# Designed miniproteins, single chains, continued (4), part 61

Each design is a single chain, and the fold is of that chain. pLDDT is the mean over its residues in the fold that is shown.

## One batch from the design tools (miniprotein)

Design m14099
Fold by ESMFold2-Fast:
Structure m14099 (fold): chain A 64 residues (1-64)
Amino acid sequence: SAAALEARGRASLAGVKALLAQGAQLEITVEPVSETTALVTLTHGDLQAQVLVPRAIAEEIAGL
């Protein structure tokens, strides 16, 4: 649902902010998936995580 996607996006944004505040060195990439969603890829050394979020939230994460 749109509400679940929004909640996930907000949680992901908060998580990235917390990691950066702790001094984590993250590579952040954003790939559009649809008109409303984008895939955010977070890389730290050999670790990689991907999350599908609303495009506006993905752009906020990329701008951190």
Scores: mean pLDDT 83

Design m14100
Fold by ESMFold2-Fast:
Structure m14100 (fold): chain A 71 residues (1-71)
Amino acid sequence: MSMREIAVGLANLVVDTVVEGVKQGLSFEEIMEKVREQLDRYMDELGLSPEEKERLKEQMLGMARATYDSL
């Protein structure tokens, strides 16, 4: 699986998590905590380098924040 495919899959998961959290009435802090927990779990399974994990995690957290701000 390419890094691009992983990034797209995680971006979709992150967007869905933020949208569902807002629908459930969760706070921004609660939503971001759920996103962080999901990213930590899934990235540990991917066999990525520490640098790739950090970069991808930063991108996904940025996506979560942007998604929340757009709602």
Scores: mean pLDDT 79

Design m14101
Fold by ESMFold2-Fast:
Structure m14101 (fold): chain A 63 residues (1-63)
Amino acid sequence: SRMEEIRKEIKELYPLVEESEENIENIILASEGGVELAKTVPSLSEEQQRVLEQYQRILELAK
């Protein structure tokens, strides 16, 4: 299911986070906030761009 794909992505990015619906929802919300914050930055570093891509993958799976 899509939830299993979301859990897999979250586990790869945050291996120490407990798998719960609350944690999944909180990570999705944090990912949305991260994408919005990135829009306010005129130039992203390579590391910041990688983190943004990770947030975007989580959000795509959550659609």
Scores: mean pLDDT 72

Design m14102
Fold by ESMFold2-Fast:
Structure m14102 (fold): chain A 98 residues (1-98)
Amino acid sequence: SEKELLLRQIGLTLRLIGLGFEVDLIKEEIDKTTDKSKLEKLLKRAEEILREAQELLKEAKELQKKLPSSIGERAIKLAEEVIKKAQEAIEKIKEKLK
């Protein structure tokens, strides 16, 4: 039971690291482009990342309640950081599309 909970917390953490890396790449692309079609694709992907990170945050919090761990605390913090970055990227893209 505890081993399965820890493995799930590790899995969430790895996924969040990947999403964080992807949103950083999206932010770099936003700065380099004025192409509307490219900005619309970046917007769609940033919105997908936001939805996934919000769901992973809920899961991370539930897992942390069942088995408090440092990895679980890290997963929650990473999810909150990814959510913030994705929201900032979405706002910046929407401003460029005006």
Scores: mean pLDDT 89

Design m14103
Fold by ESMFold2-Fast:
Structure m14103 (fold): chain A 76 residues (1-76)
Amino acid sequence: MEEKVKKLVELAKKAAEARRAGDVAAVMQYRMEAAKLLGFLDEEMWEKIVEAVEAGDEEKARELAKEQVERSEKKL
């Protein structure tokens, strides 16, 4: 669980950096990597995680990432 949460937050940070750079292809790539990591990625939850990272709210980003990982494990 912790490893997936950490990896999801890292991917969200990379997506936030790509978004700031205007690199749409990289944003899509990191989102696809997150979906492959989890098997299921809620688009609304992913957006909230990226927004929390952009706001500098590391704690909220981790909380949302944990919820997403738990949801993906229940779906698979």
Scores: mean pLDDT 82

Design m14104
Fold by ESMFold2-Fast:
Structure m14104 (fold): chain A 55 residues (1-55)
Amino acid sequence: SITDVLVAFLRKEAVGASEENLEKAREGFLESVRTFHPERAEEVEEALKKEIEKL
């Protein structure tokens, strides 16, 4: 799914990064979603949160 792709991208950026940097990357990613697909921002944020909890 698109969520899996997003999580994979986030993980790639997180390799060797601190938790603070991971959170910043997540926020930057959500900012892009809010810009291009604002109607899906809440849905994507919730899905990413659940997937990140598995990490």
Scores: mean pLDDT 68

Design m14105
Fold by ESMFold2-Fast:
Structure m14105 (fold): chain A 84 residues (1-84)
Amino acid sequence: MKERAIRLAEEVGRLARENGDEKTEELARQAVDLITNYGFVYMGLMIVRSGAERIIEDPRATEEQKRRAERVLREAQRLLDELR
């Protein structure tokens, strides 16, 4: 679980970096820190979801970046459902 959550946070960070979105990149780093240092996997996944939604809604994002963010969103939601 934690390893998958961290990978999703890292993908959000990568997408944000490609798009020049420093705020979303910072959210991704915060999610990694929460998961790694505090074990707050649920909170980290909620931040990952928020970051992915920001990429999807960003008019500067390419169709490919939005498609990747949509995959992250779906995976994060699946993991959140497993933790409920």
Scores: mean pLDDT 86

Design m14106
Fold by ESMFold2-Fast:
Parts: C-alpha cells; sequence; structure tokens
Structure m14106 (fold): chain A 94 residues (1-94)
C-alpha cells in the first residue's frame, strides 16, 4: 500500500532525525520521539503526510534556534526535509 511505502521512507530517515534531535534539550528530544511515533502510527496517507510535516517543521525550528547547530548542518537538514517530501509526493502520485 502507499501508506506502508511512506512508512518505509520514514523508518529509513528515522536514524538521521534522531541524530539531529540529540543536539536538542531532553524535553525537545522527547517531543521528537513522540511525533515520530505518531507518524509511524498514522492510519491514512493524509495523516502521515500532515504528521511528518509537523515533525520536520518542529525539528527545523528547534535546530535553527540552537547556537550549537552550524549553518552547514542546518542546510544539510533542509536538504533532508526536501528529499523526504519529494519521496512522499512520488509515492502519493503513484
Amino acid sequence: SKLEKMKEVVEEVKPFILRYSEKLSPTSQARIEKLLEEVLNSKTVEELIEKTEKLLTFLYIELSNNPNVSEEELEEFRRLIEEVGRKLREIEAS
């Protein structure tokens, strides 16, 4: 199903998301873990896309406001967001 293929994309990117989250406060890390769980427990394609966007947007804002995150790391994360969005859109269109 499209939903299962999209969950595979999220599972593949999960280790990278968790690595970026390690730079954040324990409270923000717990929020990222909860948002990831909500994405993976999505019951529809629409729900998965919405929750994935919420997760990545939250992480981006937290990283952008963190003085220990370099511009290069933030740009690398921006590219990750774009690649995930592209893959999910390709699956949705199929």
Scores: mean pLDDT 87

Design m14107
Fold by ESMFold2-Fast:
Structure m14107 (fold): chain A 66 residues (1-66)
Amino acid sequence: DPQALAQALAEAVRNALLFHGASKEEADKTAQRTLAEVQALIDAGASREEVYLAAVKIVNEAIKKL
């Protein structure tokens, strides 16, 4: 289920940011951005690998800015 994958990746990004000391608002905002970007990639026919790499890039960049 592509929607379940997108939601799971957004939740993983949110939890990772909270673990690294992000505020709830920042974590929620980045999770929503992850959901939108991942959903757009899935809709464009991106591979599962591309979808995972996009989520990893978002979380790493967000943690780096904390």
Scores: mean pLDDT 85

Design m14108
Fold by ESMFold2-Fast:
Structure m14108 (fold): chain A 56 residues (1-56)
Amino acid sequence: SLEEEIERIRREIAELAGMDPARSFDDLGTRAVLLGHEEEVRRLGRRYRELLAQLA
């Protein structure tokens, strides 16, 4: 489902950030960027927004 894909993206960003996936997407993205994963966060963030748009 869309929710499962969203959860998968959140987990992937959490792995890059070294944080709990229960944290907000913005917190996860910010830390992952600070750790040098800007390109991965940009790609995953774009997909995350696409999935959220499908729910709207």
Scores: mean pLDDT 82

Design m14109
Fold by ESMFold2-Fast:
Formats: C-alpha cells, sequence, structure tokens
Structure m14109 (fold): chain A 65 residues (1-65)
C-alpha cells in the first residue's frame, strides 16, 4: 500500500542519513510496483524494493560502487 511505501522510504532515509524527498518516494513506489508486477507478494516486494532503494542511495553517495 502507499502507507507501506511511505514507511519504507522513512526507514531507508533514517538508516542511511538522507532526506526524505519526492524523488525518493517516487523511486520506492516504482520499485514496489515493479516487483508486484513480476508476481511477488506485497511483503516480498517491499523487502526487494528496500534492498534496491538502499543500493541506489549508497551508489549515489559513492559507497556501493
Amino acid sequence: SEEAVEELVREVAEELGVEVTEALRERARAAVEGFLNVGFDEELALRMARMLLEGDVLGEQGLAK
């Protein structure tokens, strides 16, 4: 749900010390929707989206390259 996506964004932002932005929300929403479209259930889609979002944020900060 949208509320679960919002919570995921907040948790990732807090854990990695980054700001919650509209761009981050949009990316998280797109990731969750992408995994749901592949056939994952909501719980698994949220877990996979979190890993992807964390990797993207760390990559932008040069930590995952």
Scores: mean pLDDT 77

Design m14110
Fold by ESMFold2-Fast:
Structure m14110 (fold): chain A 64 residues (1-64)
Amino acid sequence: MEEEIEEQRRKEIEELRKAFDAYVDKHLTPEEKAALRKSYETYVANIGKENAEKRKQELEELKK
């Protein structure tokens, strides 16, 4: 059951990704694309740290 939903989501994500890339290429300058990429990299790095902190909070809550 979950496999079918996952397959559908992957296809939709792929289509969305293509549409997004086309939109970005059409509406953003190369400079803006570079800035967006940097923001994404920073975001991914920060998510790692935030997830670690959130897991600590969840563990504390479970220990109650």
Scores: mean pLDDT 68

Design m14111
Fold by ESMFold2-Fast:
Structure m14111 (fold): chain A 77 residues (1-77)
Amino acid sequence: SEEERRREELLREAERLRRESLLLEASGGVYLIGSAAYKLAGDEEKAEEYERLARRYFEEGERKRKEAEELEREARE
């Protein structure tokens, strides 16, 4: 039906956004680990740079996750 097709399209888009969010979170995690390593090594400038990159990736991932959640709610209605 038309309703089923619209629901499926919303879920496909939500899945794409969730995958993007997951990749952004993974990237953020890598930079966060790098920041911790640089802090232990005494390189505060690189630690701060990596922490800033991690934060930006987490923020972008959060935005995409929320967008996916909104689409999933629409698909369930």
Scores: mean pLDDT 89

Design m14112
Fold by ESMFold2-Fast:
Structure m14112 (fold): chain A 72 residues (1-72)
Amino acid sequence: KKKEEYLKVAREIARKVFERAKELNLTDEQIEEIAKGLDEEFKKLRSDPNVTVEEFKERLEKYADELLEKAK
């Protein structure tokens, strides 16, 4: 049901982040830190029943960009 939609969005974002991290030549340690940060944000957004799938996607993408920026 709804959780499947959120997981699909999260997987899409994770794949995009992984591709960008590879382009930036980030270390495995930096990638692991980004992955942990994304997992925590995913859980936080999923704990709020008022967050729509669209808002979830936008907020998670923004946070992913912030994590990648800090990892440079």
Scores: mean pLDDT 78

Design m14113
Fold by ESMFold2-Fast:
Structure m14113 (fold): chain A 65 residues (1-65)
Amino acid sequence: YELTPEEKEVMKRMEKLWKEAVSKTTDLAKVEEIIEVAKEASDKIKAGADPKEVLKEFEKKIKEL
């Protein structure tokens, strides 16, 4: 599976965001939720979803945590 340049950029941004969120949290339940949200977003991009829409939803979910 070859990622487009846009998909790669979005994936890098999502990775930075979830790593920052995990580093700020000591609550294991929140860590698990962050990892699950990141996995779902990655799976959507691999399934052919619009990377920009996936990034927008991911940013919203991470901010709500």
Scores: mean pLDDT 78

Design m14114
Fold by ESMFold2-Fast:
Structure m14114 (fold): chain A 69 residues (1-69)
Amino acid sequence: EIAALQAEIAALRAQLAAIDAQIADLLRQMTSGINQRERQAQLDKLLREGTAIRQRIAELEAQIQELLA
C-alpha cells in the first residue's frame, strides 16, 4: 500500500517536472512578444495543472504519514 502510494507520487512528480519544463519553455517564447494572449492562456492552463498535481502529491504524502503513525 505505501509502495503503491510512493509509485503514484513518483509518477506525479515526473508529470510535474514535464509541466515545469513546458512552463519554462513557454516563458522563453513569451519574451519574444509573439502570440502573447495565446501563450498566456497556455501558461495559465499549465499552472492550474501543476497546482492540481501538487495538491494530489500532498494528499498522498498525508496518507503515507497517517499509515506510518
Scores: mean pLDDT 82

Design m14115
Fold by ESMFold2-Fast:
Structure m14115 (fold): chain A 78 residues (1-78)
Amino acid sequence: SEVEQGLKELENADEEERKLAAEMGRFIQILLDRDYEALKKLLGDDDDAKLEEMVKQTEELAKKYPEIVEALLKLAEE
């Protein structure tokens, strides 16, 4: 139900919400690639411990909710 709700929200999102989702997809891609230098540039934050936690959480999210992550990554390509 949580996955279904998330996908439904993306489908019914307005243009601005879809742009935010696309930015999230770009972040997720960089996190999954473990590209800490790109993350620091995008966030303007150099806290390595915080970035490592975000990477770990994103990997767990992708493992648990691959459908949502795939949808966000696809939006990032648009």
Scores: mean pLDDT 75

Design m14116
Fold by ESMFold2-Fast:
Structure m14116 (fold): chain A 94 residues (1-94)
Amino acid sequence: SEEERRKAIEMVRRLGEELGVDPARLEARIARLESLGHSPFEIVVEMMFQLYAAGRLSEEEALEKIREMGEELNVPEEKLEEALEKFRKFVEAL
């Protein structure tokens, strides 16, 4: 929904600002993920992957943000657990 989209993007923007991410780069990445048809929750998850890989966010912090955003966006528990597991596997592969 448009409301869920606004919540997800605002949360990502706030986190990016707190972590010192370049605003133009952040907006370009969000726009790219939207253009590829990613859902609001998928945009949040992908941004957590990128922030972790860039060394701006710890594994624990990224997992916490994925859980918080999943709750705010009313994501089904199964989808949330899939995203958390995917993130853990990504971390182990780095």
Scores: mean pLDDT 84

Design m14117
Fold by ESMFold2-Fast:
Structure m14117 (fold): chain A 74 residues (1-74)
Amino acid sequence: GPSPRLLEAAREFGEAIEKSKNPEVKKLAQEASNAIGDGDYEKAQKYIDELSKLDPELAKKGRELLEAQKEQEE
């Protein structure tokens, strides 16, 4: 199953998305989450970069999830 690090990163990112009041931020973060789940890391990075311009704290959590997912593969 997924590592404890991956589960924690996913939970933190998901909670931050749910708490967001900005619909564009929420959409970008959800798109990043979907791309990470699909293994499309290039697309995930692009959404995280866009997200960082609007919500740098949420983007940091997204990047933590992306790195944890990459570590999970090897």
Scores: mean pLDDT 85

Design m14118
Fold by ESMFold2-Fast:
Structure m14118 (fold): chain A 96 residues (1-96)
Amino acid sequence: VEEGKKLLEEGKKLFSEGKLDEAIKKYEEALKILPEDHPYRADALAYLGQVYAVKGKLDEALEYYEKALKIAEKLGDKEKVEEIREQIEKVKETKK
């Protein structure tokens, strides 16, 4: 769990530096070590959605956000569900 959290923080730092492909790699590494339906797995998937949206890959962004939403809903994390739904709406608005 702690290693997965470190990978997420590293990915977020790379994303803030504009290193989008390196950020994707860190989030993918986090997904490989985080258990199924773990809160940090939902975070990793949502962060991947954000990076793909910034890259203009809106269909891929939606796929990642939808995967994150499914995990957040299973966990009953209402706050995370609302956050992810807002990001999905923003991507859909951009795609229109």
Scores: mean pLDDT 83

Design m14119
Fold by ESMFold2-Fast:
Structure m14119 (fold): chain A 109 residues (1-109)
Amino acid sequence: SALLAEALALLDEIGALLEELARETDLLRQIGLTLRIIGLLLELERLLERETDPADLRVVIARLEALIARIDALIARETDPFKRSLLLGIRRRHEELLARARRRLEELE
């Protein structure tokens, strides 16, 4: 679906920004990347509210679970306390969106 294609594009961009954040050493750029990731998660949330296909929702759920696993790997190797705090905040936002997507799937099944 067009909604699935848009959701997958947002998820791909979030993944790229997470890897960029992991490599970023400038504090203001770390904050900027974090805000961009949060903005994309809010856009993804709006798409999920409009999704009516359970199969498409399962694809998005699997991709969110994979992103959370990637965030966990980034947190595990992060030595900077500030960046670790940003990653933990991003992880919480992903977990909240995953829980919402799972509830939406239950409503459609």
Scores: mean pLDDT 91

Design m14120
Fold by ESMFold2-Fast:
Parts: sequence; C-alpha cells; structure tokens
Structure m14120 (fold): chain A 89 residues (1-89)
Amino acid sequence: SEREREELISRLDEEEKEEYRRVEEEVRERLEGIERLRKEGAPEHVIHSAAGIELAALDYLAALAEREGREDLARLVRMLAREFREWVE
C-alpha cells in the first residue's frame, strides 16, 4: 500500500533514500521501454524477456540490500518488483 511504502521510506537513511529513488527511476524507464515495445508491435516473448530482466535485477538488488542489513530498502524493492509484475501481468 502507499501508506506502507511511505512508512518504509521514512525509515531509510539519506543514502538508502537516494538508492531507492534511483531504483524507482530505473523501473519507470523500463516500464516506458516496454510500453514503446508494445506500441511498435513487439511479440509477447520480447515483452516477457524485457520484464524478466528487470525482475531479476530487482530480486538481485533486494537480496544485496538484505545481506547488508538494509531490510527496509529490501522490502521496498520487493514491493516495487511485485507492482511491476502486476503491471506487466
């Protein structure tokens, strides 16, 4: 939920906030790229491949954050991955 996201963000330090902002920006750019591919008539397997690459990157970042004890950042990245997956279907 938006409230849960805001609460988690409020717990981040400035470095974590900047990292999360960059991750959100990268996800937005990927969503725009997928939308362009759809408008250009790209096959479904190309869309799924592009989405899969982003999801793998988000899973990797969440795992790194968790390993570094940055649990709130890891949770935010996992929330973003879930939202991205729901958007792509």
Scores: mean pLDDT 85

Design m14121
Fold by ESMFold2-Fast:
Structure m14121 (fold): chain A 91 residues (1-91)
Amino acid sequence: EERLKEIFEGMKKAAELSKQAKEWERRADQAEANGDYDTAIAAYEELIKKLEEMKEVFKKLGWKSGVDFYEKRIEEAKARLAELQAKKAAA
């Protein structure tokens, strides 16, 4: 019974973090499209934080597939952040 409450609370937090991650990714993509690399970099840094929080939620729930999924998304987001930093340095 207590485990069901933990799962429900974890899933509720995961849904909110997912919404926040999607908004940061949208802001980052919009900023990059406008050539605003400072804003895009800041938005990707926030996105990575939300993805790391999502990974911890699934880790606490014991859902390895969810942990693995967000670990991969974090790696992809960090690669994108590095590309944005390189574009800013070249400008």
Scores: mean pLDDT 85

Design m14122
Fold by ESMFold2-Fast:
Structure m14122 (fold): chain A 78 residues (1-78)
Amino acid sequence: NAKQEAIDALQRAADAAPTPVMRRTAQEGIEAVKAGDYDRAIEAARFLLDAAQRSDHPTAPEVKEAAERAIKALEELK
């Protein structure tokens, strides 16, 4: 179920993403999870976390929370 939790969290990040780059990164993370490439998915989630922390957009806190949840779920899959 950690795999589904990671996908759901990354989807939330994609939906809340204020920029096309962040949305694409979240979508790439979802594809990485589906492919079993958890290292690639973690890198995508870490990028989203960093980008959200640097953003003043109203939806950035939601992306940050979603990225943190994705990282936690993905680390459990290791």
Scores: mean pLDDT 87

Design m14123
Fold by ESMFold2-Fast:
Structure m14123 (fold): chain A 61 residues (1-61)
Amino acid sequence: MTREQRLRQLRELLARGRVTPRELAEILGVSETSVNETVSRISGPDPVLRLLRQAVAALSA
């Protein structure tokens, strides 16, 4: 998956307003365990969605 394709899919999930760790892991090309570990360090509501927002920002820069 290219960076452009990955960013498009992440933006689609962000617009949907819900995402699972598995979906995010598949798009980012990482393990679901890595996503869960990162999510465990994010405080506040909807940590997976917060990580998704961070990933979109990072890939858009």
Scores: mean pLDDT 78

Design m14124
Fold by ESMFold2-Fast:
Structure m14124 (fold): chain A 90 residues (1-90)
Amino acid sequence: MHWLTPSDEAIDRLLEQLDDPEVRERVRELIREAVAQGLGVLLALRDDGSWAVVAATPDGEARVLLSEGLSEEEVRRLRRALEEAVRALS
């Protein structure tokens, strides 16, 4: 699993991996809204091509905004691992 800091370049790189233009525009809009709210955005990309967009507060709360190719259990584990990682760094 690879984590990317949200930058225009990192966002564009993730969006290039999505073949559906509607999904690309939806992901871009969600990232834009999260950043406008002062949230950090993290992009998780796995070797199998599954991915997730996660928003995190400075206080270590994490929210999964959108995912593809991940099960509900994997999404829950990802959110928990991210919350623990953010708290460990704070």
Scores: mean pLDDT 67

Design m14125
Fold by ESMFold2-Fast:
Structure m14125 (fold): chain A 70 residues (1-70)
Amino acid sequence: SEADVDALMERTGLSREEAEELLARTGGDVRAALVRYFTERGGLSEAQARELLTLPAEERTRAGVRLVLK
């Protein structure tokens, strides 16, 4: 859904097109899409990706920037 795409973009910083493609790969599951994003692009394990998703939005943005730049 549009709300799911918007949520994924807010949490990852992906474009709408990238967020839609990621959601399609997970059957529309936003949490699964987020885990895949951090494991495939961020180099995190599934456990690490799930932990990152529990952080407040401000801390997620800072952590995400550091992971993408590594």
Scores: mean pLDDT 68

Design m14126
Fold by ESMFold2-Fast:
Formats: C-alpha cells, structure tokens, sequence
Structure m14126 (fold): chain A 68 residues (1-68)
C-alpha cells in the first residue's frame, strides 16, 4: 500500500498547494473544533462531511481556474 499511497498523497498535496492547501487545512481544523464544541461526532459527522465535500469541490475549481 505504500507505493499507492504515495501517488495519491502527491496529487492531494499538489492540488492543495495550487489554491486550497491552507484554506482546506484551515477549514478542516475548524470542523474539528466545531465537532468537539458540538460534542457529537455523530451530528458533526454529517454536517462536517457536507462542508468538507463542498471544500473539496472548491479546491478542484481553484485548480481549474488557476490553469485557465
């Protein structure tokens, strides 16, 4: 699994650095804070998951716009 993980990790890092690295990490860090504040990983899982999905899509959009 090490080789496969490296390939995926490289792609993720590149995409994040292109225009979402700091923002993506910052958003995820806030999500973790919200989860702890909310106290419930069950409730936070749904909400945080949705927010994370939107952030991932935004990251992809930034990469596309950067290329344009």
Amino acid sequence: GHGAAAAGGAGGREAAELGGGLDEKGVQNSMKGTRKAGGGPKGAEGGGRGARLADEVLGQQMAYEGAA
Scores: mean pLDDT 48

Design m14127
Fold by ESMFold2-Fast:
Structure m14127 (fold): chain A 77 residues (1-77)
Amino acid sequence: DNEALAARLREQAERDAERLKEIGRELGSEEVIRLADELLRAAHELADAIAAGDEAAAAEARERLRELGTRAEELIE
């Protein structure tokens, strides 16, 4: 169901964001740390949209996550 999917997404996003923050600390990059927080926020927005069954909001949040993911790859590489 949508609530279970949203909960799993939030938990996974929190774990992924924490890992990315650790990478940012190891690299000495505040930009990577800030980006981890932005990714977590966007993931929570996606989870909320999924829980609400709001397909338009979910699509918007997915697009934002895609853009942020690309920036994360550029900063780490």
Scores: mean pLDDT 83

Design m14128
Fold by ESMFold2-Fast:
Structure m14128 (fold): chain A 60 residues (1-60)
Amino acid sequence: MKEEVEKTIKEIEEEFGDKAITEAIKTANEVHNLSPEEVKTVAKMARRGLEEGRRQRELR
């Protein structure tokens, strides 16, 4: 994996602290051979999904 992609993944992991985001990025990269910019896009999408899931769990 390119250094920029790896650094972006680590920054997201540190910021959010959730392994699900890192796993989603790795899966997308294996399927689509992502650029660093695309990795950031996938990470943002995964983070939004996870945030929504957390919110719904708090309501229960």
Scores: mean pLDDT 66

Design m14129
Fold by ESMFold2-Fast:
Structure m14129 (fold): chain A 80 residues (1-80)
Amino acid sequence: MSEDELRAQLLARTRELEGIVSFEEGAAVDEFMRKLGEFVKSGDIEAARKYAKELGLSQKVIDYFVGIIEFRLKNREKRA
């Protein structure tokens, strides 16, 4: 899989997120993004899902961020 294909998939997912995130949900997304690096570092996807649900994020937004965490974890594993 090329870097350009990965970038295109991430951009497509970002465009999908822009279509599903409400103005009210935007503040919760910003709060989740502040902790995104911690979830990537820990590899605890279930903790990330729990936190996103506590913030009131929709399942579609949660699935999007879980996909980002999983993608970054796989890239880290390939370097180990």
Scores: mean pLDDT 68

Design m14130
Fold by ESMFold2-Fast:
Structure m14130 (fold): chain A 96 residues (1-96)
Amino acid sequence: TRQQAMINISRSRSYIGRLISQGRVSDEVRQLYRQGIQAIDNGDLDQARQYADQLRSRGYTPISDLIYGMVAYQQGDFDSALSYSDNSYRSLSDII
């Protein structure tokens, strides 16, 4: 559901923020994540997907899944948003 996707997105963002604050991600990963979020905020969804692709190619699937989920949410694809954000949240909760 739309509300479930939003909750999962919020939780994933919180977990990533904790990993960043704990120094558990590289500066490169932090920059890619921040650029992805900024692209979403600016409505540049294709650019956001490019940053997510780069994170995924580097093995940061939980972070890339959050960005894909947020893109889907912005497009009104709440089923995909839920799927991606659930994968992100559950993977990140195993790390924390």
Scores: mean pLDDT 87

Design m14131
Fold by ESMFold2-Fast:
Structure m14131 (fold): chain A 106 residues (1-106)
Amino acid sequence: SISDFSDLELFDANSVLLGMAAGSVPLDGLKNGESPEASAAAGTARLLKDPVTRGAIQADPDRVAADMAAALRRLLPKITPKSDDALVEQFLSEALPLLVAAIRAA
């Protein structure tokens, strides 16, 4: 469990790790000039390559999408460099909704 959220809702470790994995590929794509759509598609493909992650998504896609989105919105601005602030804002506003929709459709 995460102990340093004195003013935030606690997330389980699996949701945090899933969120970090889901965010890293789209952020790298956006940083390299890819569209939000292409970045979200790459992130979705990365998540679905792992059988354990795929199984979790197939069992409860709405919960996984919601937990991942919540973790990314809360943690990503705190753990990314301030120089990436514009990329984080673009990811959260443009790529994350597409990633959430893709997970819910999986």
Scores: mean pLDDT 71

Design m14132
Fold by ESMFold2-Fast:
Structure m14132 (fold): chain A 61 residues (1-61)
Amino acid sequence: MSPEEELYEELKKKLEETKELTQEALNRIGKWAVEKGDELGLSEQQIKRIVHEVLEEREKE
């Protein structure tokens, strides 16, 4: 699994575990995604793109 795919899957899992997406929960998840992405060697732009993609996919359901 690529670093981008790993962040995508982990982020999707965290969002699925969060029953109510308050602004506070979204801020915490966003912070976690940045830290995890940096740990995986992803750029800030790559992390933002993945976060946006996962959130858009959730909104479509």
Scores: mean pLDDT 77

Design m14133
Fold by ESMFold2-Fast:
Structure m14133 (fold): chain A 67 residues (1-67)
Amino acid sequence: SEKELLERRRELAREIAADLLEVAADFYLRLAETVEDAEGWRARAREELARAAELRGDPARAEELRA
């Protein structure tokens, strides 16, 4: 049904968004290995991972990452 298709599209969009945030976090972590403000880039990576965790339905993991 159309309702099922829309629900699947929303799920897929959230999965893609979470994947992209995790990719961004990986880039920030790699950048942190090469720059003076390493902790600033690691903090940005943790926030992207926390947002990805929220999109995947894991708020406990998001809180852990932000702590």
Scores: mean pLDDT 85

Design m14134
Fold by ESMFold2-Fast:
Structure m14134 (fold): chain A 70 residues (1-70)
Amino acid sequence: APSRAELVEQLRRMIEELRRLRAQSTNPELRAALDEMIAALQAAIANNASLDEVVAILAAHAERIGAILE
């Protein structure tokens, strides 16, 4: 399993990539969903969320974003 420090660094890199995707999108629904995912991942870092909790957050937001893109 990744260390807490490794998990936090992965989440920070993911947040930066989500911010890039948001900046490139003209779809307001997608931008809102990306903003919510960014906020959820920032909260997960702040609240010392477990790997299982992080995986659940990623799965929920990925499903929502996938639905918007269809």
Scores: mean pLDDT 85

Design m14135
Fold by ESMFold2-Fast:
Structure m14135 (fold): chain A 88 residues (1-88)
Amino acid sequence: EEFEKRLEEEIRDALVEMEVGILKAENPDRPLTAEELKEIAKRLAKSMPEWLKDEEGIRRFAETLSRAAGLDHVEEIEKALREAKKEV
């Protein structure tokens, strides 16, 4: 259980870091906007619906994405993820 949980978290963190890293590489001269992070969150949520199964999952996903981006947009990303969950 502990191993499986950590492995899932590491895989998701790696996917988030990959998406954010690509966008940062395309826009090296400016910080990412909240709108850009919301778009990444929506795309990844569609690919990983398990992260939206409960409120804790939504919060962890938003925290991971904000941390990878180096920006504090947790609340805005959580709101976007909750809206994405309603669409499924």
Scores: mean pLDDT 73

